# Designed miniproteins, single chains: the designs that were tried, part 41

Each design is a single chain, and the fold is of that chain. pLDDT is the mean over its residues in the fold that is shown.

## One batch from the design tools (miniprotein)

Design m1410
Fold by ESMFold2-Fast:
Structure m1410 (fold): chain A 100 residues (1-100)
Amino acid sequence: SPSDEQLRKLSDMYGEILKKMAEILKKSPEELKEEMRKVRDEIIDNLNEAIGIYEEKGKEAALKYLKEKFEEILSSLKDEELKEKVKELEKFTIELLEKV
């Protein structure tokens, strides 16, 4: 099980990821905002699952899960601007989780 300090860092990480998602959505063209909200909701669901995996199986298992889920999302997207924004969010999320 993770320590209280690791759980605090996970909570801080989650908040930073949500802020990054909100900023990406805010800066997005109006025409892409609906699709970005759907992608955001899917990423939030995957993040919640990854936190559960982190608590049970540790960081490496959670990272593997997130990388696989981001690849699934990216493979489903047809719009290149959406793909670029999701890749930016993936990089931010993975780098942040590595620091926990």
Scores: mean pLDDT 84

Design m1411
Fold by ESMFold2-Fast:
Structure m1411 (fold): chain A 55 residues (1-55)
Amino acid sequence: SVEELLAQMREAAAKETDPEQKAALDSALRTVEAEYKAGKITEEQIRDVLAELLA
């Protein structure tokens, strides 16, 4: 679900030790959440973003 994907992104951001990368992950999470609420991206696209962020 979208809520599970967003929770995974928040967890990734919380575990990041580099302040700059942490800020980037937090920004990506906010953007993804806003775009999903606006109907601009799908759950599948959110999964792709999460996979890229965790690589």
Scores: mean pLDDT 77

Design m1412
Fold by ESMFold2-Fast:
Structure m1412 (fold): chain A 94 residues (1-94)
Amino acid sequence: MQVTQSPSSLTVKEGEKATLTITASGGRVTSVAWLRQPLSDPGRLELVGYASGSTSLTLENLKPEDTGVYYALATGADGSVAWSQGTTLTVEKK
């Protein structure tokens, strides 16, 4: 299974929404874990969302501290896992 995340990068203003989506090939996705790598600490990964049956994450009421790289870890029906290439999200202060 291979996973592609879209968009590759986006810039939004504080208080706006951002939607991240994955598409999978070579397998059926059963769940997605969404993880954020903060710009302030690139050695850290934090879980920001989990979905069974959905391939999209909508982030609402964004703040400058939400800036970072967002990754998806998809689990396939066969138990395999695949990482996305990530989305670089920049949240500009109002």
Scores: mean pLDDT 82

Design m1413
Fold by ESMFold2-Fast:
Structure m1413 (fold): chain A 116 residues (1-116)
Amino acid sequence: SAELEEEIRRRVLAILEEAKADPRAAPIRDLPDPAEEPDFPDLVSDPVSLNSIEDAVRSGRLTSVEEVREELHRMLAQYRLYLPESSQRYKDAEALYEEMEKRLRELEEEERRALS
């Protein structure tokens, strides 16, 4: 499969790196601690985190902004299985997801215009 175009890839990585540096990323930066979420392996067959998404972009496994957004949406669905909606961790993950989704949608529109 073709890799992400280099400029788009760099911009995707910048969005992910900025998100990972944000303190709100704590619940989604890495997979959950087994001591905190012992049932996680029974809830999720294909685990995803900001780190795993970044690795997939860097390795060329994710080849479009659309595929990156699909993996972020899988991560959203994943943390909603075990984080209580009333928790600060849930609210932080939701807010950061919305910020990343907005930036990636804008980048996807730019990528699509380059194909015209």
Scores: mean pLDDT 86

Design m1414
Fold by ESMFold2-Fast:
Structure m1414 (fold): chain A 78 residues (1-78)
Amino acid sequence: MSSIKKKADKMADDMIKKMQDISDSRAPQIAQQGGVSPQTIRQQSQIALDEMRKELKSLSPKDRMKKVKKMKKMMKTM
């Protein structure tokens, strides 16, 4: 059953990394639209990603995989 945990961990890490990359790429545009600095957007994104990573690690492997799939669906809608 360690294989399921390893797969869930990899899916979660890959998702967080992808979200981090997207956030970094979009931070200047979002900052301009919101009238704030890119640094402010990056800081808020980092806090949100850190909280999300913590939440994912607190879940069982099965729930973690389910959460990651839901997050992928949300990203496709954005």
Scores: mean pLDDT 76

Design m1415
Fold by ESMFold2-Fast:
Structure m1415 (fold): chain A 85 residues (1-85)
Amino acid sequence: GLSTLLGHLVDTLRLHIDELKQQGRDLELADLLQQAIDAIRQGDLDKAISLLEQALKLSKERGDDVLASLIQSTIEVLKRLKKLR
């Protein structure tokens, strides 16, 4: 279901956050992604979507197409979950 898919997407985003932190690169992007995951855990879907849209813009500006695709997929799942509430 959507909840299971969201869990997998969040776990994948955490791996990307860890990689960015270990490389000491794009700490602003890593921080936005961490804040978005925290908002998801708190059930604040509007805040999570807003933070992920900011992270999506930065990932595209950096040319990280893989991360951009993951962020976009996460936004789509969150928007679907919001419509079910």
Scores: mean pLDDT 86

Design m1416
Fold by ESMFold2-Fast:
Structure m1416 (fold): chain A 76 residues (1-76)
Amino acid sequence: LTEEQWERIREGLIELFKSAKTPEQKQAFVDALVDSSVLTEEEKQRYREELLTAPPEEQVPILNRFFEDDRKKLEE
């Protein structure tokens, strides 16, 4: 993927997360997102907990950190 394609995917996923209105929708999104990543199982569990428990103002920064960590491992 190009840098531009990665950025579009990241932005789209953040908007999808913000559009989730029920706890079930947020849980399903977070599970699918985290499970699709190349992060370790421990990192995946930490991100699930953080994204589901964080206040709204911290959710986007956590998502951005998740995407950066995932991409860094993909490029190694």
Scores: mean pLDDT 78

Design m1417
Fold by ESMFold2-Fast:
Structure m1417 (fold): chain A 108 residues (1-108)
Amino acid sequence: MMPLLRVAGYDARGMTPEQRAAAEAAARRLAEAAEELAKRYPEADFALGLVSVDDAERTVVARARVFSTAARRELTSAEGRASVDAPSVAAIEEATKKALERLRELEE
């Protein structure tokens, strides 16, 4: 599976090993869900977007984007937020959950 998360491109100074592991796990779950959607929609090519962390203003902001390579455009995106004093995995999980919910809306 091609890695869709660019955690290594984020400022690693602000990330703990636990935060990186959580971001990678969330990206893997999002990738697995997108593969299942690609099986249902063989006419559409899906590329999972970035899961990134932003430490601005003492908050962790996770962004998940889903991109159609065939249409060459973004299909959906979602963000989650958490305090840097709380487990950052919460922001990542919220972003991926919202992105998956929005992807399911495309099934209408």
Scores: mean pLDDT 56

Design m1418
Fold by ESMFold2-Fast:
Order: structure tokens, then sequence, then C-alpha cells
Structure m1418 (fold): chain A 82 residues (1-82)
């Protein structure tokens, strides 16, 4: 099922984004320095992948609001972590 595949991929990409952000925050706490340009570029790349998946999911689900899309991403992330 394409929808189930997209939901799983959304969960995986959201988890990747969460891990990357957590790494940046932990390093900032330890050395007091902000995220590097390279780290910010990685975050942007994952965000673009998420936007593409959300677009495809919204077409399949006829989703028109960003709040609904965010809720589905959070649910998919929880499913991947389980």
Amino acid sequence: DRLAEIERRLGEKQLELDRLRAEIEELARRNGQPATPEQLERVEAVRLELAELLGEMSRLRNITTSDDAIAFVDEARAAVLA
C-alpha cells in the first residue's frame, strides 16, 4: 500500500530530523556553540524530503491543512519507534 509506505517513510524521516536536532542541541550545550552550516544544511535536506512526502500523502489522503499533516507525521514517527 503506497499510503502505508509513505506514512512509514514520514515516521523514519521525522525520527532522523529529531535525532539530528538532538545532536546539534547536545553539542551546543556541551561547548556553547551554535549549529554549524553543515549541520543546518543536513537539517534542511531532511526537511525537504519530509515536505515531499507530506505533499504525496496529502494528495492520497485529500489533506488540506498543515495541522492534519503534522499529526500524521507524529503518529507515523510513534509507529516507527514502537
Scores: mean pLDDT 73

Design m1419
Fold by ESMFold2-Fast:
Structure m1419 (fold): chain A 61 residues (1-61)
Amino acid sequence: SPAFQLSSLLVSGQEDKAEEFFKQSKAKGLLTEQNINQAVAFLRSMGREDLAEKVQQWGAE
């Protein structure tokens, strides 16, 4: 799942790779609003509100 892969990169501290993955996947239509919302939910469920907010910010741009 794109949502899981994005969340895994962020939780692993690979923020630069996560941002690149987000931009490339969004540009190719492989990352939907539903996938973004799922990634935010996963990060929040792990207590990582900081990363959830970052993903929401990327999705709003």
Scores: mean pLDDT 83

Design m1420
Fold by ESMFold2-Fast:
Structure m1420 (fold): chain A 62 residues (1-62)
Amino acid sequence: SAEEEALIEEIERLGVRLVLLGGDVAEVQKLTQAGVRAAEEGDLATARRYLARLRAREEELR
């Protein structure tokens, strides 16, 4: 769905940004992959929780 595609795009884009900001690559990759997989499986609630965790990490790095 368009919502799943948009959510995957946002999660992947944020994951890349976090690595560029000096975030832990292994940890960011794990969160990004888990969020993308949840969205691909149609579990948008779980995908949004992983997106929120990535956003919290971004806030910590700025």
Scores: mean pLDDT 85

Design m1421
Fold by ESMFold2-Fast:
Structure m1421 (fold): chain A 69 residues (1-69)
Amino acid sequence: GSVEENAQVAIWTLDQAARAAEARGDTDSAAQLRQLRDQVEELVKQGKLTKQQTDDAIDTAVGLATKAA
């Protein structure tokens, strides 16, 4: 997909992972995931987001979600 499509997937994935972390009381993981989401959104606004940064963000979200299950 485009960088924009990949960014939407990353933002959605990070938001869902952060909500799940908050729901279980894992405030540290939730904070990390929200910080990552905000970084992705800022890079999109600046036109500087790379596919690698998007892929890394999704990998981080999946890793934290899997570890907490």
Scores: mean pLDDT 77

Design m1422
Fold by ESMFold2-Fast:
Structure m1422 (fold): chain A 66 residues (1-66)
Amino acid sequence: FDPEQLIQAVKETSGLVGSEKDAKLAEEAVRAYLEGDREKAKKLMDESSPETQSVVKSAIRAYDAG
């Protein structure tokens, strides 16, 4: 598992479904989650679009799976 590969995939997918702001929020949310800051990750997710939240949740599930 490579955190930077996951973050890059989130940026690319978020860029397809949301705005540039949503892509940045998704990147920062996943990075915060990987760093153990779950409160910050949740706040950043809540600021993004529903489509972007789905991307972030999928990335988190992939990370938790191994």
Scores: mean pLDDT 80

Design m1423
Fold by ESMFold2-Fast:
Structure m1423 (fold): chain A 55 residues (1-55)
Amino acid sequence: KLEITAFGKTVTLEDGETVEVDGVKFTVEGDKVVVEINGYKEEYDVEDIPDNVKR
């Protein structure tokens, strides 16, 4: 279970679940999150997400 805050919205994802917010896809794969924007894919560790406070 993972909680993601993006574009002022908070969404909760289960493992293997995909959610699209404002054209951005978020997919949880184990301890990783795959973010897809306009054909670009990036993988993030779930551990990095809570520590990566963007200003």
Scores: mean pLDDT 66

Design m1424
Fold by ESMFold2-Fast:
Structure m1424 (fold): chain A 61 residues (1-61)
Amino acid sequence: SSIAEKVAKNPNFTVAGLNVEPTSSLKEPIEKAGGTFIEISSEQGGLDLLRIGAADEVVYL
């Protein structure tokens, strides 16, 4: 997947995702690949993390 490719190129790659299935199921594979996963409760929370550079990608599913 595109996310897995990004994590493989940058082990500090950070993904923010809604704390709902299936988005939350991305946490374990991202962290095992060396990335960081941040659970968010709102779309605005994800956008705020992107704005300040605390996340590289936001996932809403």
Scores: mean pLDDT 70

Design m1425
Fold by ESMFold2-Fast:
Structure m1425 (fold): chain A 99 residues (1-99)
Amino acid sequence: MEEEKKRKEEIEKLEEEYREAKREALMAESESGVYLISAAVYETSAKELEKSGEKLKEAEELRELAEKYRKLSEEYEKKAKELEEKAKELEKKRKELEE
């Protein structure tokens, strides 16, 4: 009975950590998407300036911003993947305790 209570507490803790990891993964994936959209906007703005020929230096700065935002998108995508792997490990531990 006491051992069963301790096992239930461990399962509940793993379920909570699993839900948190899944939530953080979704948030990181969403952030990655936002940065990717921002990069596309900066790239489009740079192309329009290049086409007009009036502000080529500003166009270069916008292309640099687009590249920085693409790198941020990749970093958040990596974080989301790491959090998904953590969630899988937590699920495996929970299943092991339920057997």
Scores: mean pLDDT 85

Design m1426
Fold by ESMFold2-Fast:
Structure m1426 (fold): chain A 61 residues (1-61)
Amino acid sequence: PPAQFLLDALEKTSGVSGSQLRSLAPSARGGQVTGLGNFLADVGLAPNGDAAQAALSSAVG
């Protein structure tokens, strides 16, 4: 699911433990990224596509 790859990428780039990141994982069953939006806001990253893309790009690089 798309949400899981994004969570994994953010875990690697933000330095947050997978456990913490997973606890913020989608409130909705099926792998929505709802909880990730709150996490991005909490750590000072905007929950927009640009911030998420930057995190993913950093993890891939």
Scores: mean pLDDT 48

Design m1427
Fold by ESMFold2-Fast:
Structure m1427 (fold): chain A 96 residues (1-96)
Amino acid sequence: MSPDALQEGVAEGVALIQQGVTNLVSKKILEKIKQGKASKKEIEDAIKDFENQLELAKKRLAEIQARFPDATDTIATYQATIDTIQKNIEELKKAL
């Protein structure tokens, strides 16, 4: 098993970009909450958006695990993305 290194590398790159975007978006909403500028609706909408992203990330991780079980670094990167989304959801729920 392996000549799909290019497809594996593309999957890892997508995971890193998604993690970066998730971190930036979470920082903005959490900063807004800290400043007392976030409405309850904005917090609830952000939780729903992150829950949707979490389900998509879990589905993608399952796909990668099924096709590339030896892609340890790519799997770890997607798991880190999932962990980041879960942490952001927990922090947002504390603000309700």
Scores: mean pLDDT 73

Design m1428
Fold by ESMFold2-Fast:
Structure m1428 (fold): chain A 89 residues (1-89)
Amino acid sequence: MKVTVSVTRLPDGTIVVTVVADDEVEEGSIVRARLYDAAGNLVAEKEVKMQRTPNTYLDKSGKEHQLYEATIRFASAEPVTVEVEILPP
């Protein structure tokens, strides 16, 4: 499974976590994102269902894979570590 995780901090302190995965995930799969503070304490957790995108990914063998995406937003001004897990539906 090809998974890309992007973490962006907005000017208001909002953290945006975007997860893109190929079609090895099942339709209805859930992305669970956890935020940990600098001391390693869990400060926030959210789950979002992955949605089919119009985009595809071409693998090393030349096969196209459908891409799925989930975007999760957190309100946090502190430095955080993000952990991402993809769960079956």
Scores: mean pLDDT 77

Design m1429
Fold by ESMFold2-Fast:
Structure m1429 (fold): chain A 111 residues (1-111)
Amino acid sequence: DVEADQKANEEARRRAEELMRRLENAPTEAEREAIVRELEDLLRNSPESLALAISVLNLLEQRARETGSLTPAERRAVREALRQILRELGAVVSPEIEEAGIENVIARLEK
């Protein structure tokens, strides 16, 4: 159902945008870490986890294009979103291959 998929994608995007807005406005690294943990829990436990992970990646790609870099907390959000996408796609990779792939994506986003 195209309409149902569209609504799910819109809700996933709104949820991701709200968390990312909170992450941007968090004044301390401890608060940013707490928001990243909430995002991690949301991605792992949400029925829209794949859509949420894709939305997070799209938002972080846009930020990297605007600023030329990502904060440590934003890099953690990218790592978690990419791990969730890999798991949802049934990709079973070693931690070393997963980390190398994630680092390559982050490097390409920051250019």
Scores: mean pLDDT 69

Design m1430
Fold by ESMFold2-Fast:
Structure m1430 (fold): chain A 73 residues (1-73)
Amino acid sequence: MVSEEELEELTERIKELTGLDEAAARAFAEHLLRQFDGDVLAARLALDMVEAGEDLSKVSVEELLARAREIRE
């Protein structure tokens, strides 16, 4: 289960990276979490890649989930 604090953290990062308003950034954060089956660590890794200048639409969900799993090990 994703905490309100974790969701707010992702929302603020998306706002800073994209310039979206609060509602749109929150919707994007919720969508991102859905794509990663609620894996907050995978969502954080995706945002780290965006900060590095990578296009999220070209990032493999499978690879990010695998990396999150390895970190959790």
Scores: mean pLDDT 74

Design m1431
Fold by ESMFold2-Fast:
Formats: sequence, C-alpha cells, structure tokens
Structure m1431 (fold): chain A 65 residues (1-65)
Amino acid sequence: MKADAERIARASREAAEEDPKYKELYLKAAELAEKGDTIGASVLILKAAVEKVLENREELRKKAE
C-alpha cells in the first residue's frame, strides 16, 4: 500500500506537469495518494481521464456538425 501510494503520487505529479489543463485534479490525486488514500487518488485520476474523453468526444461531435 505505501509503496503503491508513492508510485501513484509520483505518476500523478508527472501527469500534472505533462497535462497542465488537468493539473489541479492530478495534484489533488497526488495529495490523496500521499495520505495513503490510493482509492481516492485513483478516482480523481479516472475523473481526469473521463473529462478528457468527454471533451475529445464533444470536439469530434462539433467537427461532425
């Protein structure tokens, strides 16, 4: 659990640097993982991924208009 939490926190911070649009969500996920809440961190990471998919699909739909 602790080693997994550190890994998730590091990955979340790297994702925040790579994707500034979702930086706030990734940083919150890193904070949760650092607290040992790996489930909460994973939920926030998943939310960021879902937001990206929804925005991408909305853009594709607008292009199809």
Scores: mean pLDDT 76

Design m1432
Fold by ESMFold2-Fast:
Structure m1432 (fold): chain A 90 residues (1-90)
Amino acid sequence: AREELERAAREAAEGGRAAAEGKKAGNAVAYTAGALRAVGAALEALLVGKRAGRPEEAAEAIERAARAAREAGADLTARALEGIAEAARE
C-alpha cells in the first residue's frame, strides 16, 4: 500500500513536470499528455489511500506532487492535483 501510494505520487509529480515542459515548449499535445498523466496518477494515489485506510497520507502525497507541478510551472495541473488531494480527505 505505501509503496503503491509513493509510486503513484511520484508518477503524478513526473506528469506535472512533463506538463510544465510541454507548456514551456508551446507543445499543447505534450502539455495535455503530462497533465492527464499527473491527474490519472493522483486519482490512483487517492484510491490506493482510501482502500488502505490512509486518506490523509494520500492527500499529503498528492499535495507534494501538486507543489512539484507548480514549482515546474504547471499551475493548472497543480490546481487539479490540489482538488484531488482535498477529495482524498473526504
Scores: mean pLDDT 86

Design m1433
Fold by ESMFold2-Fast:
Structure m1433 (fold): chain A 95 residues (1-95)
Amino acid sequence: LLEELKELAKEAKEFAERVKKEFSDDKEIQELADKVIEQAEAVIASTDLKEAKEHAEKLIATLGELAEKLREKDAFEEAERAIELAKRLQELLEA
C-alpha cells in the first residue's frame, strides 16, 4: 500500500509537471500544479503509511481543484487524467 501510494504520487507529480509546461500562461493552473507537485513529493517522502495517507488526502483534493480549472480551459483530456489519478488514490485509501 505505501509503495502503491508513492507510485501514484509519482504519476501525479509527472502529470502536474506536464500541465505546468502546457499551461505556462495560466496563473491559477500553475499554482494548483505546483501544489500537486508539493503534495505528491510529501507522499513520496513519507516514511510510514499514516503520513502517506494524510498527504494523499490533500493530493486528492488538489487534483480535483486542478481538474475543475482544466475543464474551464477546455482541457478535457487533462481534467479526466487528474480525476483518474484522484480516483486511483482514493481507492487505495479505502483498501
Scores: mean pLDDT 86

Design m1434
Fold by ESMFold2-Fast:
Structure m1434 (fold): chain A 94 residues (1-94)
Amino acid sequence: MVEELKEAFEEFLKRNDELGLWTLLGIIGRLVKEGRYEEAAQAAKEMADIAVKNGKYDLAARFYRIASIAYEKAGNTEQAEEWKKKADELRKKA
């Protein structure tokens, strides 16, 4: 469930748990490998939003970029372009 992933991500960010963060990226990667692109994009976008709330702008930019790529693979070009622009904006703040 996306909600459980969000809770785990917030906990890992507060603890600076790199291994936990890599585990979440692995889950998103598995969704992509299974062709579940919209779910992968949604999860990545939610992680990016949480990273922004925690002042982790570089990490947020990376997740928005992942969401953009996943939306592109899902055929959702409008969402892909929107999150690509958001990632670029955040990289300028980092």
Scores: mean pLDDT 79

Design m1435
Fold by ESMFold2-Fast:
Structure m1435 (fold): chain A 73 residues (1-73)
Amino acid sequence: SELEEVLAEIEAHLRENPEAAAAFAEEFAGKVANSLEELIEKFRELAERVGMPEELVRKMIEFIEKAYEEYLK
C-alpha cells in the first residue's frame, strides 16, 4: 500500500530524530486544525521544521487530498 509506505518513511525519519517526534506531537496538541486546508498547512510547516524530505511531504498531502475528494464525491 502506497499510504503504508509513506507512513513508514515518515516514522523512520521521526525515529532517527526523537526530538523531532516530540515536536510533532506538541505542535498538533497545541493547535487544532479548523479545516483540512489548515491541517495540510500545519503538516507542511511541521515537516519542514523536522527535516522531512519534500517528496515525502508531497506524497502525504496528495493522499490526504484524495481521501477528502473521494469523501465529497
Scores: mean pLDDT 66

Design m1436
Fold by ESMFold2-Fast:
Structure m1436 (fold): chain A 86 residues (1-86)
Amino acid sequence: APLSDAELTAEAARLQRAVALAVAKTSPPEEAPAVAEDLARAARLALAAGDRAGAEEAIAALEELARRTGDARSLALAEEARAALA
């Protein structure tokens, strides 16, 4: 049988988190808004899969990206994602 909906959600969350974290490490400051959107999506997918640890990892990376780049969009997304985790 193909992957169940729950398995697909969990796998999508895991892959999105891995990709977003890798991109965040290598991205220049001018790419911060796009990277922030990917990290925010990774956090939401992790939460949808019941993976709070994965969501926290993505949110922490998003908060670090916002601090390092000073990008207002990254900061706004970090605050929104942190509120969703609470």
Scores: mean pLDDT 77

Design m1437
Fold by ESMFold2-Fast:
Structure m1437 (fold): chain A 77 residues (1-77)
Amino acid sequence: SAIEGLRAVAEAAKRALEAGKTEGVPEAVLEIVKTAPDEDALVAGVAAVAVAAMEANPAEVTPEELAAVRAAAAELA
């Protein structure tokens, strides 16, 4: 599911930061990992960044992918 995908991205970003291997991780995602007070806030922040990135690059995403991530972001908010 999109929520499970967002949780996986959040967890991967957290591990990358803990390991000092932030290559390829967007700066906005790293800021969310550093500032989020809990896991729910972390996943919600990652979802918001993902929606913004998809809306900024519509040619790189399908309408179905954007709809799924937007639905997940709304459920997390």
Scores: mean pLDDT 74

Design m1438
Fold by ESMFold2-Fast:
Structure m1438 (fold): chain A 76 residues (1-76)
Amino acid sequence: SLEEEIQRDIDFLKGILKRLTREEALAFVDDMIESLELAKKAGIATEADNRMLEILRKVKELLEQGKTVEEVVAEL
């Protein structure tokens, strides 16, 4: 299901973020957002891609507000 696909993507994201510094996590999330926005512009983004874009934007906002990677991962 879409929900299962999104949960797998969130679990993957959590696994990556846990291994990164805050600065590396911000760079990684920015790169993912840019990639997904390009896919959306090209008309190839899936419904799961659109939902992950919303999640990544929230992750970026929390990191920019000064939350630690650990705090952000706990909120996902």
Scores: mean pLDDT 89

Design m1439
Fold by ESMFold2-Fast:
Structure m1439 (fold): chain A 70 residues (1-70)
Amino acid sequence: MRFLQLAQKIIDVLKAEDRPLSVSEIAEKTGASKSQVSNVLKTLQAQGLIESEIRDGKTLYRLSPELRAA
């Protein structure tokens, strides 16, 4: 149950910011711990709802193109 609430908040934050965000930025914006955010992000990425990229040794996350267009 609480997983779905955090997943929705993460999607909302990514959609509102419209830019790649780090785990730390998402944690700060959602009020969740970095560990909770990391677990949710892994699940969302596995489902194809978000994508990840690496910049300067840091992993950033963004919404998949399909969700950004909706």
Scores: mean pLDDT 78

Design m1440
Fold by ESMFold2-Fast:
Structure m1440 (fold): chain A 100 residues (1-100)
Amino acid sequence: SALEKLEEMMRLIRALLERRSAEDVLLRLMEALSADPSATDLDRVAAFLIFNAVLAGERDPEKIMREIAEELGLSREEVEKRVEKVARIVREVARKEGIE
């Protein structure tokens, strides 16, 4: 499910933040999104919102889903599609850092 993918993404971002500065993690995530030709501006903004929520200590994926929907004016289904795409990219960034 999209929630399970968001929970995995949150865990991977937290693991990256234990090894690197917040600025370095954000830069690597944004570079990976920019290198993916299927990534849109909505995917980049969703990734930024997820990153900031994790950095602020948010643990509830449902709260993050609602915040993305409210800030971007997206339906739940549209947010879930953004989460699925961003999660794939975050997983690849984490894999390159030796995190699984």
Scores: mean pLDDT 88

Design m1441
Fold by ESMFold2-Fast:
Structure m1441 (fold): chain A 117 residues (1-117)
Amino acid sequence: SSIENAEKLLEALVNGDVKTAIKYLRELLKSPDAVEALKKAFEGRTAELLRVLFYGSPKMRKLLGGVLGLLTPPGTEEAVAQFFYSITQDEEAIKLLKEGMKKAHEDPEKFLEELEK
């Protein structure tokens, strides 16, 4: 189910498991209820997700950007990036987050294929 896929995606993001995160994000892309499932799975888990942004690998920061891309409209990437920059003050982390968001809005399947390399 979409909720199970969203829970497994969250677990993979928290654990730094890029391959598993890509697998479950790809399954969510096929689901019309992906946004609601993600919102439900991520409820109360904001601190753990922020740790991924602060301390995660470059691929994990891009994956988090891809997840935010599913939750936000195309064309909002700069505004979302500026909001997170106000919290992190980390230009490199926010650059990777924004890149992931933009690529997910442009072509989500190609974005995931590039991260698998």
Scores: mean pLDDT 85

Design m1442
Fold by ESMFold2-Fast:
Structure m1442 (fold): chain A 69 residues (1-69)
Amino acid sequence: AAAELERLAAELRELLRREAPWMSDRQIEGAVQAVLSGDPVVMRAVLAELRRLGLEESAAVVDRALELV
């Protein structure tokens, strides 16, 4: 549901600020908007990038969001 994606998006925003303090607010909001879109193609691309960067907790949130779409 949209409310579940909104909750996961908020969790992702907080985790990215903690795991990737070098990431700009714009970059963080880009990833958050990908989750809020509910588009599995866009979400899978974000998941792959987070895994490539070693942001394991943030990646786990996106993986959970993908199970809802």
Scores: mean pLDDT 85

Design m1443
Fold by ESMFold2-Fast:
Structure m1443 (fold): chain A 94 residues (1-94)
Amino acid sequence: DGLPEEVVRAGQAARNALVRFFSSRTNEARAESLLDLARALIELAEALRKEGRDDDAENLLRVAISYANTAKSIGNEEQKKEAEELIERAKKLL
């Protein structure tokens, strides 16, 4: 059986963001990719919770917080604010 569409979509978004991170040549581009990855992992975690996979969802939320913190450390002021918003969103879902 296939995975739910929401899980597949969020997983693809996370994979695309990770590929962009390794292809990025500047700290701002890396921060943007990490923010995209953190957002995708939060959406994947929400989709996994709908499937009753709460432990997997919590693990992804903790990973999303880690990537958002890294983006905050290397990003510009706008990216730092976006990172803080994603960290708060993930913490509310834990």
Scores: mean pLDDT 85

Design m1444
Fold by ESMFold2-Fast:
Structure m1444 (fold): chain A 74 residues (1-74)
Amino acid sequence: SEADKILEEFEKEVKELEENLENLSEEQANRRIQELARKVAEKMATLPEEEQEKVEKRVLGLLLRLYDKLSELL
């Protein structure tokens, strides 16, 4: 489904950012996380409400994981 494709792409981008976090300043890392959140939100806005809810829960979990990893590197 389109929702699955959006989530798969987002998970890939999250993993790529996680691998690069140690090479970024806290400010740079926060800006990149915010940009990922913005991009996925724009893609989700094109989905039906029921699919948005499922994707939102998984996206939130991945964003929290990014922030947790960032806090461990500071």
Scores: mean pLDDT 82

